# Designed miniproteins, single chains, part 107

Each design is a single chain, and the fold is of that chain. pLDDT is the mean over its residues in the fold that is shown.

## One batch from the design tools (miniprotein)

Design m3958
Fold by ESMFold2-Fast:
Structure m3958 (fold): chain A 86 residues (1-86)
Amino acid sequence: SSMDQLIEKGTEYYKKGLDYFNKKDYKKAAEYFEKAAELFREAKAYLGESWALGNLSTAYSLLGDDKKAEEYGNKAVEAYNQYYKM
């Protein structure tokens, strides 16, 4: 299905985000986690969206962008709440 294709692509971007995060390339990690979160949201894969947004928050914190870290952290909680209420 189209939703399965979105989840597969989101998972690929999430893995790339983790690879860059492990290399301490937090800027590229953030770019890939953001792409993963968007695809998971389109697929209504809210647990995956929450994980991607949580890691995006951590990446921005490590980049010194505390405002974006807080904003994405709050969005990760909102995505988790969507998953839990499903």
Scores: mean pLDDT 92

Design m3959
Fold by ESMFold2-Fast:
Structure m3959 (fold): chain A 59 residues (1-59)
Amino acid sequence: SDALLEKVKEIADEIERELLRRYLEGEIAPEDVRSLGIKRIAERVGVSPEEAEKLVKQL
C-alpha cells in the first residue's frame, strides 16, 4: 500500500532468501537468523533495527 512498505517487502524477501541459503550452508546459527535478518533489512532500508522490525510486522 505504502511505497516504503513495498520496498521493505522486496528487500526482506531478498534477504530471507540469502539468509536461508547461508543457514543451509551452515554459516549461521538457527537462533541468530531472525535477528540478523532484521539487522540486514535495517541497514538496507536506512532505519533502526527496532523500526525495521515494526515495518516487517506490517507485511
Scores: mean pLDDT 80

Design m3960
Fold by ESMFold2-Fast:
Structure m3960 (fold): chain A 74 residues (1-74)
Amino acid sequence: AMPSAEEIVEEAVRRLVEILEEYKANPEMPSEEVDKRIFEVLSEARERLRALGLSGAEISEALLRTMQRVSEAV
């Protein structure tokens, strides 16, 4: 079954936190690599939310919530 919008957000938060914690542990990692990984996670989340039938406004709200939760966790 397709995951819920909240499950997609939770998965994106988890993956983004892992990327940022890895970067914190290894500051020699290029910022371009970190940016690429973040972009890929957000792009996948956006497409999965779109596949669930969310509107553009609902997708934007979910992605903003994702970034807020990442900021609080890191």
Scores: mean pLDDT 83

Design m3961
Fold by ESMFold2-Fast:
Order: C-alpha cells, then structure tokens, then sequence
Structure m3961 (fold): chain A 60 residues (1-60)
C-alpha cells in the first residue's frame, strides 16, 4: 500500500541519518564540531518527518 511504502521510506531515511550522524560524531575532534553534527542531524530529522507527514496527508 502507499502508506506502507511511506513508512518503509521513513524508516530507511531515519536510519541513514542515524548512521551518518554516528560516523560524523566519531570523526568530530571538538565539542563545537559535535554540536554542529548534532544540529545538522536534528534539522534533517525534522525535514524527513515533515515530508512524511505531508505525503501521508496526501495519500489519505
């Protein structure tokens, strides 16, 4: 179903953000760099969730 595809895509995209954040945090050398990585991950999660909610609304 379209909703199942949206949920699968959401899970995949969130997992990709988590993996990228984990990798970038491991490479970060300063607290400032770690905060920047965390901020960027939060912004990406917000965008992904916003897109999911909008697409879900249109699919209903």
Amino acid sequence: SPLEELEKELDKRLKEVQEEMKKKLAAAKTEEEKLQVTLEAFIRVADILGEYLERKRKAM
Scores: mean pLDDT 86

Design m3962
Fold by ESMFold2-Fast:
Structure m3962 (fold): chain A 62 residues (1-62)
Amino acid sequence: DAAREAAIRAALERAKRIGEFLKSKYPDAEVEIKREGEDTYVVTVRKGDEVKEVTIDASLFL
């Protein structure tokens, strides 16, 4: 489905932008972008014992 493919691509692009922003703001933190299932990306930032996550679902772009 072209709409679903476009939404998944948009979710990945959003995840990449968030990852770049977090890495620039917290250069000593570990930033990871992980695909959780078919339509979801999770951006995780870890600094010491502090962990924060942002979830981006392709449904946000449908």
Scores: mean pLDDT 78

Design m3963
Fold by ESMFold2-Fast:
Structure m3963 (fold): chain A 60 residues (1-60)
Amino acid sequence: SELREKALAAIEAGDLEKARELTVKLAEQGDMSSAAQLSMELVAKGADPKELTNEILKAA
């Protein structure tokens, strides 16, 4: 997925806000597997797991 690739690139660049937005967009389009993987990467970089999980579930 191009969207998944962009999200991973944003994480690597330290643009966690952009990565979060792209992860939510993946959930909106039903790609919950990619959204879940990216959410774990974001949490590893300091994102709040509760807040991120809630946002993804609202988008799906």
Scores: mean pLDDT 81

Design m3964
Fold by ESMFold2-Fast:
Order: sequence, then C-alpha cells, then structure tokens
Structure m3964 (fold): chain A 60 residues (1-60)
Amino acid sequence: MKEEGRRLILRGIGLILRGIGLEFEGELTGDQSLVERGRELIREGRALIDEGERLYREGL
C-alpha cells in the first residue's frame, strides 16, 4: 500500500506552505525569529517529502 508515503508527502507540503507563510510574515514585520522558524519548517517539510517519496516507491 502507498498510504504512508502519501501521508508523509502531504505533511511535508503542509509544513513547506506554513514555513513560507512564516518567512513572508517575518520579512514584512522585520521579525528575524519568524524568518528562521519558516526556514526550519521548509527544511523539515522537504525531509518528509523525500522520506515519503522513498516509501511511496517501495509501495508503503
């Protein structure tokens, strides 16, 4: 089944979207802490997508 891989990919996409939003908000408000938080979420989301793609290829 490919459900686990798909779920990780969707979670990763969600984290990237949230991260982009926080980075954008931080840039508009000058809050460097929000910019850094956004970048961290984008990295975490990318890692989840990579793992999800691996599991999806393995039929998991």
Scores: mean pLDDT 82

Design m3965
Fold by ESMFold2-Fast:
Structure m3965 (fold): chain A 68 residues (1-68)
Amino acid sequence: SLEQLREIFKRAWDVIMESAERGLSLEEALKRVLELIERLGKEHNIPQEVLEEIKRKAEQVTRDVLER
């Protein structure tokens, strides 16, 4: 559902921001964000195509936030 997708994006954003605040490397932040998305995607039975698109967008946002 749209509500489940919004929850995944919100929690991914929280992990990205926490990673930046903790001074984690881009590699470690990407690992954490992608692991979270994979876990939540399986839990909520998100279609694989949609999950891959979410991962792609989250990766880009993670890079944009941490490449400062």
Scores: mean pLDDT 82

Design m3966
Fold by ESMFold2-Fast:
Structure m3966 (fold): chain A 57 residues (1-57)
Amino acid sequence: DIESVSEGIKERIEKGDYELVIDALVKLGVPEEKAKEIVENKDKEEAVKLAREALEK
């Protein structure tokens, strides 16, 4: 599940589906402002890291 979510986030960033990435991160408990910052920087590694940390809580 965590791996599937991580791959999905990477793929969405690669395709430019930024709204879907922001929505997914916010639903996982990441602050909206932080999610937007990650997407603006196209930081796939940070997006995956935060998603994993949120799912592990």
Scores: mean pLDDT 76

Design m3967
Fold by ESMFold2-Fast:
Structure m3967 (fold): chain A 72 residues (1-72)
Amino acid sequence: VEELEREGEALVKKGEEAAKAGDYQKAAELYRESAEKFTRAAYEALQAGDVEKARELIEKAREARKKAEELE
């Protein structure tokens, strides 16, 4: 869970850097990958019974998807 969350957060940061550099296609791809990592982390948190953590991770996934959609 923690590793997937860290990977997702790192991908969001890389996406932000790509967007600032004007590479919107790369930024959107990175944000989508981030959303996938957060979604997988949320699923693992639910399997572990950590509903609170799962909610936080789902929200992070939603924000990452929103950023990707804004660039498409």
Scores: mean pLDDT 80

Design m3968
Fold by ESMFold2-Fast:
Structure m3968 (fold): chain A 67 residues (1-67)
Amino acid sequence: MSDEEIKEKLKENEEELLAKERELLRQYLAGQISPEEAERRFLEYVRELLGVDLSDEEIRKIIREVF
């Protein structure tokens, strides 16, 4: 999958990504997870959603370029 296809899929799934981020933020505020664990779970969710085996840093880079 090209970086362009990944960026397009991120845009298509923006609402789902925001919903997941809000879910993890609620868990963090409830004291259920650390901020580091919240970020890790979000990046894992992005990886699963896109069906790609990318590193956390590569996912962060693509997200920064799209949003």
Scores: mean pLDDT 79

Design m3969
Fold by ESMFold2-Fast:
Structure m3969 (fold): chain A 52 residues (1-52)
Amino acid sequence: SSRAQRNLEAGKRLFEEGKYREAAVAYQTALDLDPSNEEARKNLEEALKKAK
């Protein structure tokens, strides 16, 4: 998979583990690599809300 996809998958794993700040970093990287990825954008917003 692409680097963007790998970061999106990493973010999902971190989010499931409750590591919201780390998940947000991974999702941001995925979004930087693919700005059209709505899943990364939506998941980033949710992770940021939980990370504080």
Scores: mean pLDDT 86

Design m3970
Fold by ESMFold2-Fast:
Structure m3970 (fold): chain A 61 residues (1-61)
Amino acid sequence: SDLERNAEAARRAAEAGDATAAAVAGHEVKLLGSPEEGTRGTRAGQAGDAEAAAEYAVRGA
């Protein structure tokens, strides 16, 4: 699913330390069906916390 694909993208971004890519994946989770978790993930990624952003994206999937 699109949610699972974006959660996997967020996990890969976190492994690479890419907070911007993790924030983008969180934004997609917000749009696709988990607005609360996706919003938290996007904000964490924008703050530079790629690992937290990925966790919220996975929870939203």
Scores: mean pLDDT 68

Design m3971
Fold by ESMFold2-Fast:
Formats: structure tokens, sequence, C-alpha cells
Structure m3971 (fold): chain A 60 residues (1-60)
């Protein structure tokens, strides 16, 4: 069902978000400005990807 697909998608994006949060903390701790900005950009792209996939599933 669409509901099951949405639930699986939420689990996937939660895991990916956790990985990015870890990288974010590491970059901040290291004072790595370039790495910090790269992670922030990836987090934004992850959010955009999630919204797009949810919209796609809702049209199913």
Amino acid sequence: SVEEKIEELKKEFYRRGEELSDRYRQAKAAGDLAGYQAVVDEMRKLDEEYRKKIEELKKE
C-alpha cells in the first residue's frame, strides 16, 4: 500500500539523516568549514529528495 511505502521511505530517510548528522558533528568538531558546508548542502538535498518522493507516492 501507499502507507507502507511511505513508512519504509521514512525509515530510509531517518537512517540517512542520522549519517549526515554524524558527519555534521565531526566537521564542526574538526573546524572543517568546507566539510561543514558540504554536509549542510547534502542535508538540504536530502530534504528536497524526501519531499519529491513523498509527492510521487501521493500521486499513486
Scores: mean pLDDT 84

Design m3972
Fold by ESMFold2-Fast:
Structure m3972 (fold): chain A 57 residues (1-57)
Amino acid sequence: MSEYQQLAQEIADAVRAGDEAAARAAARKLLETFWPHVPLSEDLVDRLVAFARRHSA
């Protein structure tokens, strides 16, 4: 898998497991890796985790 697919899968797996801390950590890593020029915010991390939760379970 590409690094993007691997990190996206890590977010989905953490959400399915109910591990909010792991889901947030994976989301932060995805954003920093692929959008390093976008200011990271907790709100952006929350939105990405919420998106994954809607589509994973």
Scores: mean pLDDT 77

Design m3973
Fold by ESMFold2-Fast:
Structure m3973 (fold): chain A 71 residues (1-71)
Amino acid sequence: MQAELEEKMLALLEKVDPRAAELFRRAVELAREKGPDDPEALALAREAQALLDAVPREKVFAALEEVQKAL
């Protein structure tokens, strides 16, 4: 379900980069209110993606393991 996927994704992002998680959460909220093509929502999602692209692979794997244990 959409809510479960969103919760898991936010938990993962929070472990990888809290700023990326906050930007993604806001982007999703705006997309729900104004539509998926809203320029502000797309800009926030792009910023979150740029932060994630800068994260080392090892940190992403560690975050995945922590999220799996916490959920």
Scores: mean pLDDT 73

Design m3974
Fold by ESMFold2-Fast:
Structure m3974 (fold): chain A 72 residues (1-72)
Amino acid sequence: MEEYIEKLEEIAEELEKEGKTEVAELVRKLAEALKKGDLKAVGDYVMEIMKLASREVAEEVAKAAQAAIDAL
């Protein structure tokens, strides 16, 4: 699980470097929700990210989030 949360934090850092601060903040909130096991918040943040992020970023975030959930 921890490795997938680190992957999400890495994605957020790269998004901040690209000036996509709103998406980066949502990815950080997703990582925190996963740490807390708040599956409702996880689902809500993944949907928000999928609406705002590029397809490639949305797919990477969805994969990392699903892997973290499967590790719960």
Scores: mean pLDDT 80

Design m3975
Fold by ESMFold2-Fast:
Structure m3975 (fold): chain A 59 residues (1-59)
Amino acid sequence: SEIEKKIKEYEEDMENIIKLTIEEAKELGLSEEEIEELKKKLEEEGKKDLEEKKKELLE
């Protein structure tokens, strides 16, 4: 369905943004611990954003 397609695209975009952010943080010399905390934060925020997006699309 159109809704499923939009959710999938949003999920893929979110994964790409997180990946690029983590790579940039590594290049900036953040420690492994800082990288793990950043990744966890981004994944938690991404989950919340995805759930909100799903609710918006399923109206």
Scores: mean pLDDT 80

Design m3976
Fold by ESMFold2-Fast:
Parts: structure tokens; C-alpha cells; sequence
Structure m3976 (fold): chain A 99 residues (1-99)
């Protein structure tokens, strides 16, 4: 189902964000950037499935997680990933407000 797919992608995004944070704390910016890119890809899929499911709570969770990804991406200087994550956060918030 779209709800189950959204939850699966959110869980994967959260795992990648946690791994990115750990890599950042260790000073491994390249590994952190790789995990943040993977987190954004999972968040884009989570938003698509959550929109199809009409699930406001999942869209709000995706927006919060995307905002966290954007903040860490900006801190490591990955401006492309930060901008992409900010777009995902805004899209998720707008979709949630439309429900």
C-alpha cells in the first residue's frame, strides 16, 4: 500500500540521516554527503506515496525529516543536497496543508 511504502521510505531516510550525522561527527564529510543524498531520494519517494495515501501525518514527518537533512547538508557544504531537501520539505508541508 502507499501508506506502507511511505513508512518504509521514511524509515530508510531516518537511517541514512543517522548515518550521515555519525559520519559528520567523525569528520567524514564524503560519507556524510553520500548518506544525505540517499536520505533525500527516500524522502522524495516517501512524499509521493504519502500524497497518494492522503496521509497528513506521514507528510508532516517527511517535512520534518527533510528539514533536518537540509540543515546537515548545508553544514557540510553540500548546497545541492541542501536545496533539494528544502524543496522536499516545502512540497511535503504544502501537500499536508492541502489535506
Amino acid sequence: SHTEEARRHLARAAEHLAQAAAAFDAGDLATAAEHLREAVEHLEEAVRHAREAGDRELLEEAAELAAAVAELAARIGDEETAERARRVAEEARRAAEAL
Scores: mean pLDDT 92

Design m3977
Fold by ESMFold2-Fast:
Structure m3977 (fold): chain A 96 residues (1-96)
Amino acid sequence: KKEEIIKVLEKLIETLQRMIDAIRAGNLEEAEKLAKEAVRLLFKYGDLTGKPIEAVAKAMLVLAALEAAWFGERDDAIRGLQSLLEDFKKELEKAK
C-alpha cells in the first residue's frame, strides 16, 4: 500500500509538472492529455488513501486550470497547478 501510494504520487507530480510545461509552451492539446492522466492518477490516489471526495475536488482544480489556460488565463492556470504540485510533494515526503 505505501509503495503504491509513493508510485502514484511520483507519477502525479511528474504529470502536473509536464502539464505546466505544456501550458507555458502554448501546447493546449498536450495539456489536455496530461490533465486526463492527472485525473486518472488522482482517482487512483483517492482509492489508495480512502479519500475519494478530496480526489474529486483536486481533479476539478486540474480541469479548472485546463479551462483557464484554454481561455487565455495562462498565469492563473500555472499558479493553480503549482499549488497542487507543492501539496503533492508534501504528501510524498509524508508517505516516505
Scores: mean pLDDT 86

Design m3978
Fold by ESMFold2-Fast:
Structure m3978 (fold): chain A 56 residues (1-56)
Amino acid sequence: MYTEEELREIARRLAEGSALGVPASDEAVDDTMARLRQLSPEALDGVRAVLEEAGL
């Protein structure tokens, strides 16, 4: 299971990636975290794998 700190880091990377490298706002990170909390552990592992492959 992911820690809250690990989920926040994943959420930050996703939010920044979606903004084409623009720094993510706290609201964007919190919204992304809320979405990630709804995913299964398997789906979260998939998201992390995609981010690592993309170098994000």
Scores: mean pLDDT 72

Design m3979
Fold by ESMFold2-Fast:
Structure m3979 (fold): chain A 90 residues (1-90)
Amino acid sequence: DVLVDETGTVPAGQTKTVKVNVKKGDRITIEVLSGEGTLTITLPNGLKYTVPLLAGQTAVDFTAPVDGTYTFEITAGAEPLTYRLTVEKG
């Protein structure tokens, strides 16, 4: 079952923050449809990791290790960045 399916565009040089509340075992996927940039993921326990965002790539595809609020900070580079964020029930 799909819990979240969001498509958004981040203007060049800007950051959009997306927060999703998930349960352990839910699958989180972020695809980059156009543009390039950087993604910072903050887990509920405060752990952060950063991944590059490249057009046509799935930047992240992971199963949530813990319950809680996951924060995604999507920063666009020189061009606008369009993404799709999906959360599927585990």
Scores: mean pLDDT 86

Design m3980
Fold by ESMFold2-Fast:
Structure m3980 (fold): chain A 67 residues (1-67)
Amino acid sequence: SMKKKIDEAFDEAARLVLDGASLEEARKTLIEKLREAGASDKLIEQLSDPEMAELAIASSVAALKSQ
């Protein structure tokens, strides 16, 4: 489903950060995967804001740490 692909995109970006990748690298991967998943233009535009991207990735990192 579309939701599953979006969740997988955030999960992949969070894992990149946990593995030592830069926030910029993780953000680029996130946007690419979200585009592939068919995410809305509005969502992609919101994540073009570095603070919004950082918050979204941080949320995904917290979710992974809770596992």
Scores: mean pLDDT 81

Design m3981
Fold by ESMFold2-Fast:
Structure m3981 (fold): chain A 85 residues (1-85)
Amino acid sequence: MEASLQEQRELSEKIIEYIRNGDLEKAKELMREAAERQMKRAGLPPDEAKEAMAHVDKVIDKIIDEVKEALEKEKKEEEERKELE
């Protein structure tokens, strides 16, 4: 069964909150768990799932880096605004 759009949105928001809070490992683990769950649903053997997960981990690292950069820019702007107000 497909996850609702709301459930997918909540998962995405939770991942972003973990990254914002500095819990990068928790954010990565949530993304890995979601990917692993999809692979299990697809019926991939453990060995093939391991190889696929290695590629997914590279994508996850890239996403984390991009989100971290976006949050760092947002935090810098917020700190600058708080100093003025």
Scores: mean pLDDT 73

Design m3982
Fold by ESMFold2-Fast:
Structure m3982 (fold): chain A 85 residues (1-85)
Amino acid sequence: LDESFIADAIALFGDAVKDFSAAEALSVVLATAVHLAILRSKGVSEEDLEAFEKEAKALVAQAKDIAELLKGLNALMDEVLEKHK
């Protein structure tokens, strides 16, 4: 796992994860870092990565529980990967 992706995920979510438990906040940060690392490894463009980050941030702001958020992040990742087949 690239340390820079973890730092980027922390910066992206910042205050949005304040209301989560420590375990839930860690889960969100790690899931986002892993997704960004996978997308970069697949050669996804910087424009599509920025779109992913924007959508991920919106999902965190809108989600009321961790299960909904993780489901949304996985769906978003699948959409980006399908576009880059």
Scores: mean pLDDT 68

Design m3983
Fold by ESMFold2-Fast:
Structure m3983 (fold): chain A 55 residues (1-55)
Amino acid sequence: MEIPEELKEELKKILEKNPNPSKETLKEIAKKFNVSFSTVSREAGKLQEEMLEKE
């Protein structure tokens, strides 16, 4: 599944402010970018790991 760059940027901003965003927040992002919740959830998890490694 193709992940839009805009989706990744939005997730990064959210994770910088709150590393544990709610399911509702992730669902809103999924709806905004017309992708599945599982796609957003997986991408958020991946970005969380990358951000922790690079602090």
Scores: mean pLDDT 75

Design m3984
Fold by ESMFold2-Fast:
Structure m3984 (fold): chain A 56 residues (1-56)
Amino acid sequence: QTAKAKVNAFGGLEELVQIPKGAVGKVLEELDEDTVLVEIDGKRYLVNKSFLEITE
């Protein structure tokens, strides 16, 4: 699955990083109904699904 940021978002594992609107990454894991682990430019982020457009 592919995730694209719908708005400027925040996510991160080690630190909180701003993810710019339009950034595209791969969904690695869905942790719950609200949270996904995505990889964008080789970095991994925990991001709320409401900030992302997810396609299969």
Scores: mean pLDDT 72

Design m3985
Fold by ESMFold2-Fast:
Structure m3985 (fold): chain A 83 residues (1-83)
Amino acid sequence: VDRKLLEEAKKILEKAKEELKDDEKSVKLLEEAIKVIEEALAGKISVEEAIEELGRLAKKAESEKAKKALDEAARLLLEARRK
């Protein structure tokens, strides 16, 4: 597992959260996604479980920007799993 890719995924979500700060629903969704990455980084959940959870959150996203950030984060986690 490549921890650098997990940290990059977290940065993407944090940037999206800052850009969407006035959209409370998107902020809450992105905060949940950031927590998922943090739990994977801490070894509390598998990277596989984190990917599934990010996919679930992306389907709930009403903001296209939030959805794109979640999809990109999930892609980085999938790549981290392969290494």
Scores: mean pLDDT 83

Design m3986
Fold by ESMFold2-Fast:
Structure m3986 (fold): chain A 52 residues (1-52)
Amino acid sequence: MLTEEQRERIKELLKEVFGLSDEEADRAIEEMVKQGYTPEEIIEELEKLKEN
């Protein structure tokens, strides 16, 4: 289950890394969760992309 805090963090990272809009970030989160990614995995991968 994705917490509100985790959702906000992932949206922030998606906007910073890919320049996504709020709506695009929400859709990306829904798709990743449907694919079986955990919130912690999503955050870790996005933070790696932001730094590299």
Scores: mean pLDDT 81

Design m3988
Fold by ESMFold2-Fast:
Structure m3988 (fold): chain A 57 residues (1-57)
Amino acid sequence: KVEEAVKLAKEGRDEEAIEVVIELGKEDVYKALEALKGIVELGKEETAKKAMKIINE
């Protein structure tokens, strides 16, 4: 879920947030993009960049 990835990132569980974004990207790329946007809005741009690199592979 989009909100789950953002919540995990907010809690400092960055690796788990990245995993949720990757799973979202496999099902629906637009949901992954929404999660990435939420993570960036939290100020966790580095976490979002790591997730983007993985889902672009």
Scores: mean pLDDT 79

Design m3989
Fold by ESMFold2-Fast:
Structure m3989 (fold): chain A 56 residues (1-56)
Amino acid sequence: DVVPLTEEDLSPYAALVAGYTNPKVPQELLEELQEALRNKDWEKAEELSREILKVL
């Protein structure tokens, strides 16, 4: 992909929103995802978002 930014940007934010609306998601995962997004660490944010989506 020459423009993967949209998928990388949307995937972690979608997981973060789903996590806040679903009590099954551990708060620690949400905090780690927020920190990864704050640091612009998209690789870590993607890994954390996959973990959140596994819980959903």
Scores: mean pLDDT 69

Design m3990
Fold by ESMFold2-Fast:
Structure m3990 (fold): chain A 74 residues (1-74)
Amino acid sequence: ALSDEEKFDQLAKRAAIEFLERGDLELLEELSRLVKEAIAQGKSYAEILEEVVKFLEEKDPELAKELLEQLRRA
């Protein structure tokens, strides 16, 4: 099973690649900012993972579901 750090890293990377591929630079910037701020605040990987999941569910619920299923299969 993946650790919270590995789940966060994979989820964030896959989401960033998808946003870049679609040319959605605004969502890519928002995701980057969210992650940077959470790290700067000293949040745990479990907390950062939860915030990234909530961000994706709010902005692109279909993508969130797809990426979470991919991580479950890894």
Scores: mean pLDDT 84

Design m3991
Fold by ESMFold2-Fast:
Structure m3991 (fold): chain A 72 residues (1-72)
Amino acid sequence: MLPTKDIIDGEPLSEEDLRKLGDEYLDKESHTLVLYVMKEKKLSLEEALEYLKSLPIEERKKLLEKIKKGEK
């Protein structure tokens, strides 16, 4: 279905969007990390993926820790 509104903060990814993430994001933590970056940075799906790929492993681990602990 065609979207009438772009992905913004508070909008989770649909199943179709998750397929676009690929097998690498089947893990819940990786998926959560992508969604968190999209919300915090207000990035599109493709931009969030590029951003995460450019982040050091340490920064990605910190984001996961924040999400798991409920920190914002």
Scores: mean pLDDT 62

Design m3992
Fold by ESMFold2-Fast:
Order: structure tokens, then C-alpha cells, then sequence
Structure m3992 (fold): chain A 90 residues (1-90)
């Protein structure tokens, strides 16, 4: 069915994103920043993960290098991380 195709496509997308996430963890910071620019969804995922872990500076860097977002306050960071989570999870 049409719905089954949509579900399978979303599962494949999430699996691909997980593989990229694991690979990114093994890379130096400069190479990670390049990946965020090439794959903004990966940058959004990394921003959410770093924020949950309390790594606010790493979360800001992930947002900046993926979407060009310059976040100066913790309130702005929280709002952008919330938007990132909504985009990733619906």
C-alpha cells in the first residue's frame, strides 16, 4: 500500500541518518563541521544530542555549521533545538 511505502522510506531515512551519526563520532571536529554543511539533518541530530547531554557549545556549533544559525543565548538555543527535534521526528 501507499502508506507501507511511506513507512519503509522513513525507516530507511532514519537508518541512513544513524549510520552517518556513528561515522561522524569518529571524525575530527573540522571534518564533522564539513559533514554538517553537506548534511543539515545530521547537524540537527547532533545539535539535539549535544543539547540533551548538556554540551551546549557543541550544540551551538552543530546548528551554526549545518544551518548557519548564530545562537547567542541559552533561550535561543533551546528554541532552535526544539525546532530541530520537530523537523527530525515530526
Amino acid sequence: SEREKEILEKIEELSRLQVKYVAAQKLPPAEQRKLFAEDPQLGLLMAVVHYINGDLEAAREALYHSLGLKVETEEELRAEVQRAAELLHG
Scores: mean pLDDT 78

Design m3993
Fold by ESMFold2-Fast:
Structure m3993 (fold): chain A 72 residues (1-72)
Amino acid sequence: MTLDEVLAQEAPSFRRAAEGAIEDAEKALKEGNYREASILAVTAMLLAAMAGDQELLERARKIGKEVDEKIK
């Protein structure tokens, strides 16, 4: 099976996991837990990319940028 075939089969699972990671990252960011928010945002970006979901990928990147701005 090629990478594209694996991504197509597992895309719903990766998308669901990315959505969960985004929600957890937003919560951690709001609570001031910037380390956890950073880890979750990176995880969400990876999962969104694997799912091929551009909207989720951009949401995760935005959270990561907000975390970076808060720790400076």
Scores: mean pLDDT 79

Design m3994
Fold by ESMFold2-Fast:
Structure m3994 (fold): chain A 80 residues (1-80)
Amino acid sequence: STPIDELAELFREAAAAIKAGDDEKAIELIDELVKLAEKEGMPKEMLLGMLETLLNLAKKKGAEKVAKYVEEKIEEIKKK
């Protein structure tokens, strides 16, 4: 797979895990997504957009642990 295909798959799987209430799996997939995006030099604004989409989904689904984790990751990325 290309890195773009892998990023899209990780994003889709993270969203599915949030919807399923699998907080641990969602956090794992989001961590993998961020690491791959940074390794491949994804534009910071694009990565932030993806994370804010996942944050909004987590908040809507009541996934409090996932929401907190994503908020912390967004703040870390903004400081870089």
Scores: mean pLDDT 87

Design m3995
Fold by ESMFold2-Fast:
Structure m3995 (fold): chain A 95 residues (1-95)
Amino acid sequence: MKDYTITLVIKAEGGTPEQLAEVGREIARRLQERYPDLELVELKVIGDTLILTFKAKMTDEEARQLAADLERIAREVAEKHGLKIVKLTVTVAED
C-alpha cells in the first residue's frame, strides 16, 4: 500500500460559501461511509470554489476507484443542492 493525497476542487456558479461548505461536508460523509479509513484533512471554501483534501493508505487500484467514486458523489451532491458545476477536478498524488 502507498500513502495517497486525493484533492477535489469544485468551482460552482452561484451558491453561498455556507452552501459550498455543506456540500463539502456531505461529499466527505458519503465517501467516508464507503471508505471508513479515509481521512478528511482539509475542507476549504474560497469564493465560488470548494476544496476537499483526503489522505489514506491504499493500492493504486483503490486510489483510482476512490477518485472515480469521489467525482460521482461530488456531482450527485452538488446537483442535489442545486449548484451548477463550472469545473470539477480530482487529483490523485502519491506521497
Scores: mean pLDDT 86

Design m3996
Fold by ESMFold2-Fast:
Structure m3996 (fold): chain A 77 residues (1-77)
Amino acid sequence: SALEEAARLAEEAGEAARAGDYARAIELLREAAELLLEHIREALEEAESDLSEEELRERLESHVAGLVAQLEALAAA
């Protein structure tokens, strides 16, 4: 499932970050975010929500950007 794939990519991103490869970690997190967006869109179709895919994308991208910033802060500290 998209959720399981996203979790695997997030785990790989964590491994990359531990190895000091933050560029790879960021790339993997972006891919995981894309898969999570797909999963959320499918769930919303089932729930007949008024939330658009665009609004979900913006919200998730903001969340992912926050996580990326946290990883960069950890690399600097």
Scores: mean pLDDT 71

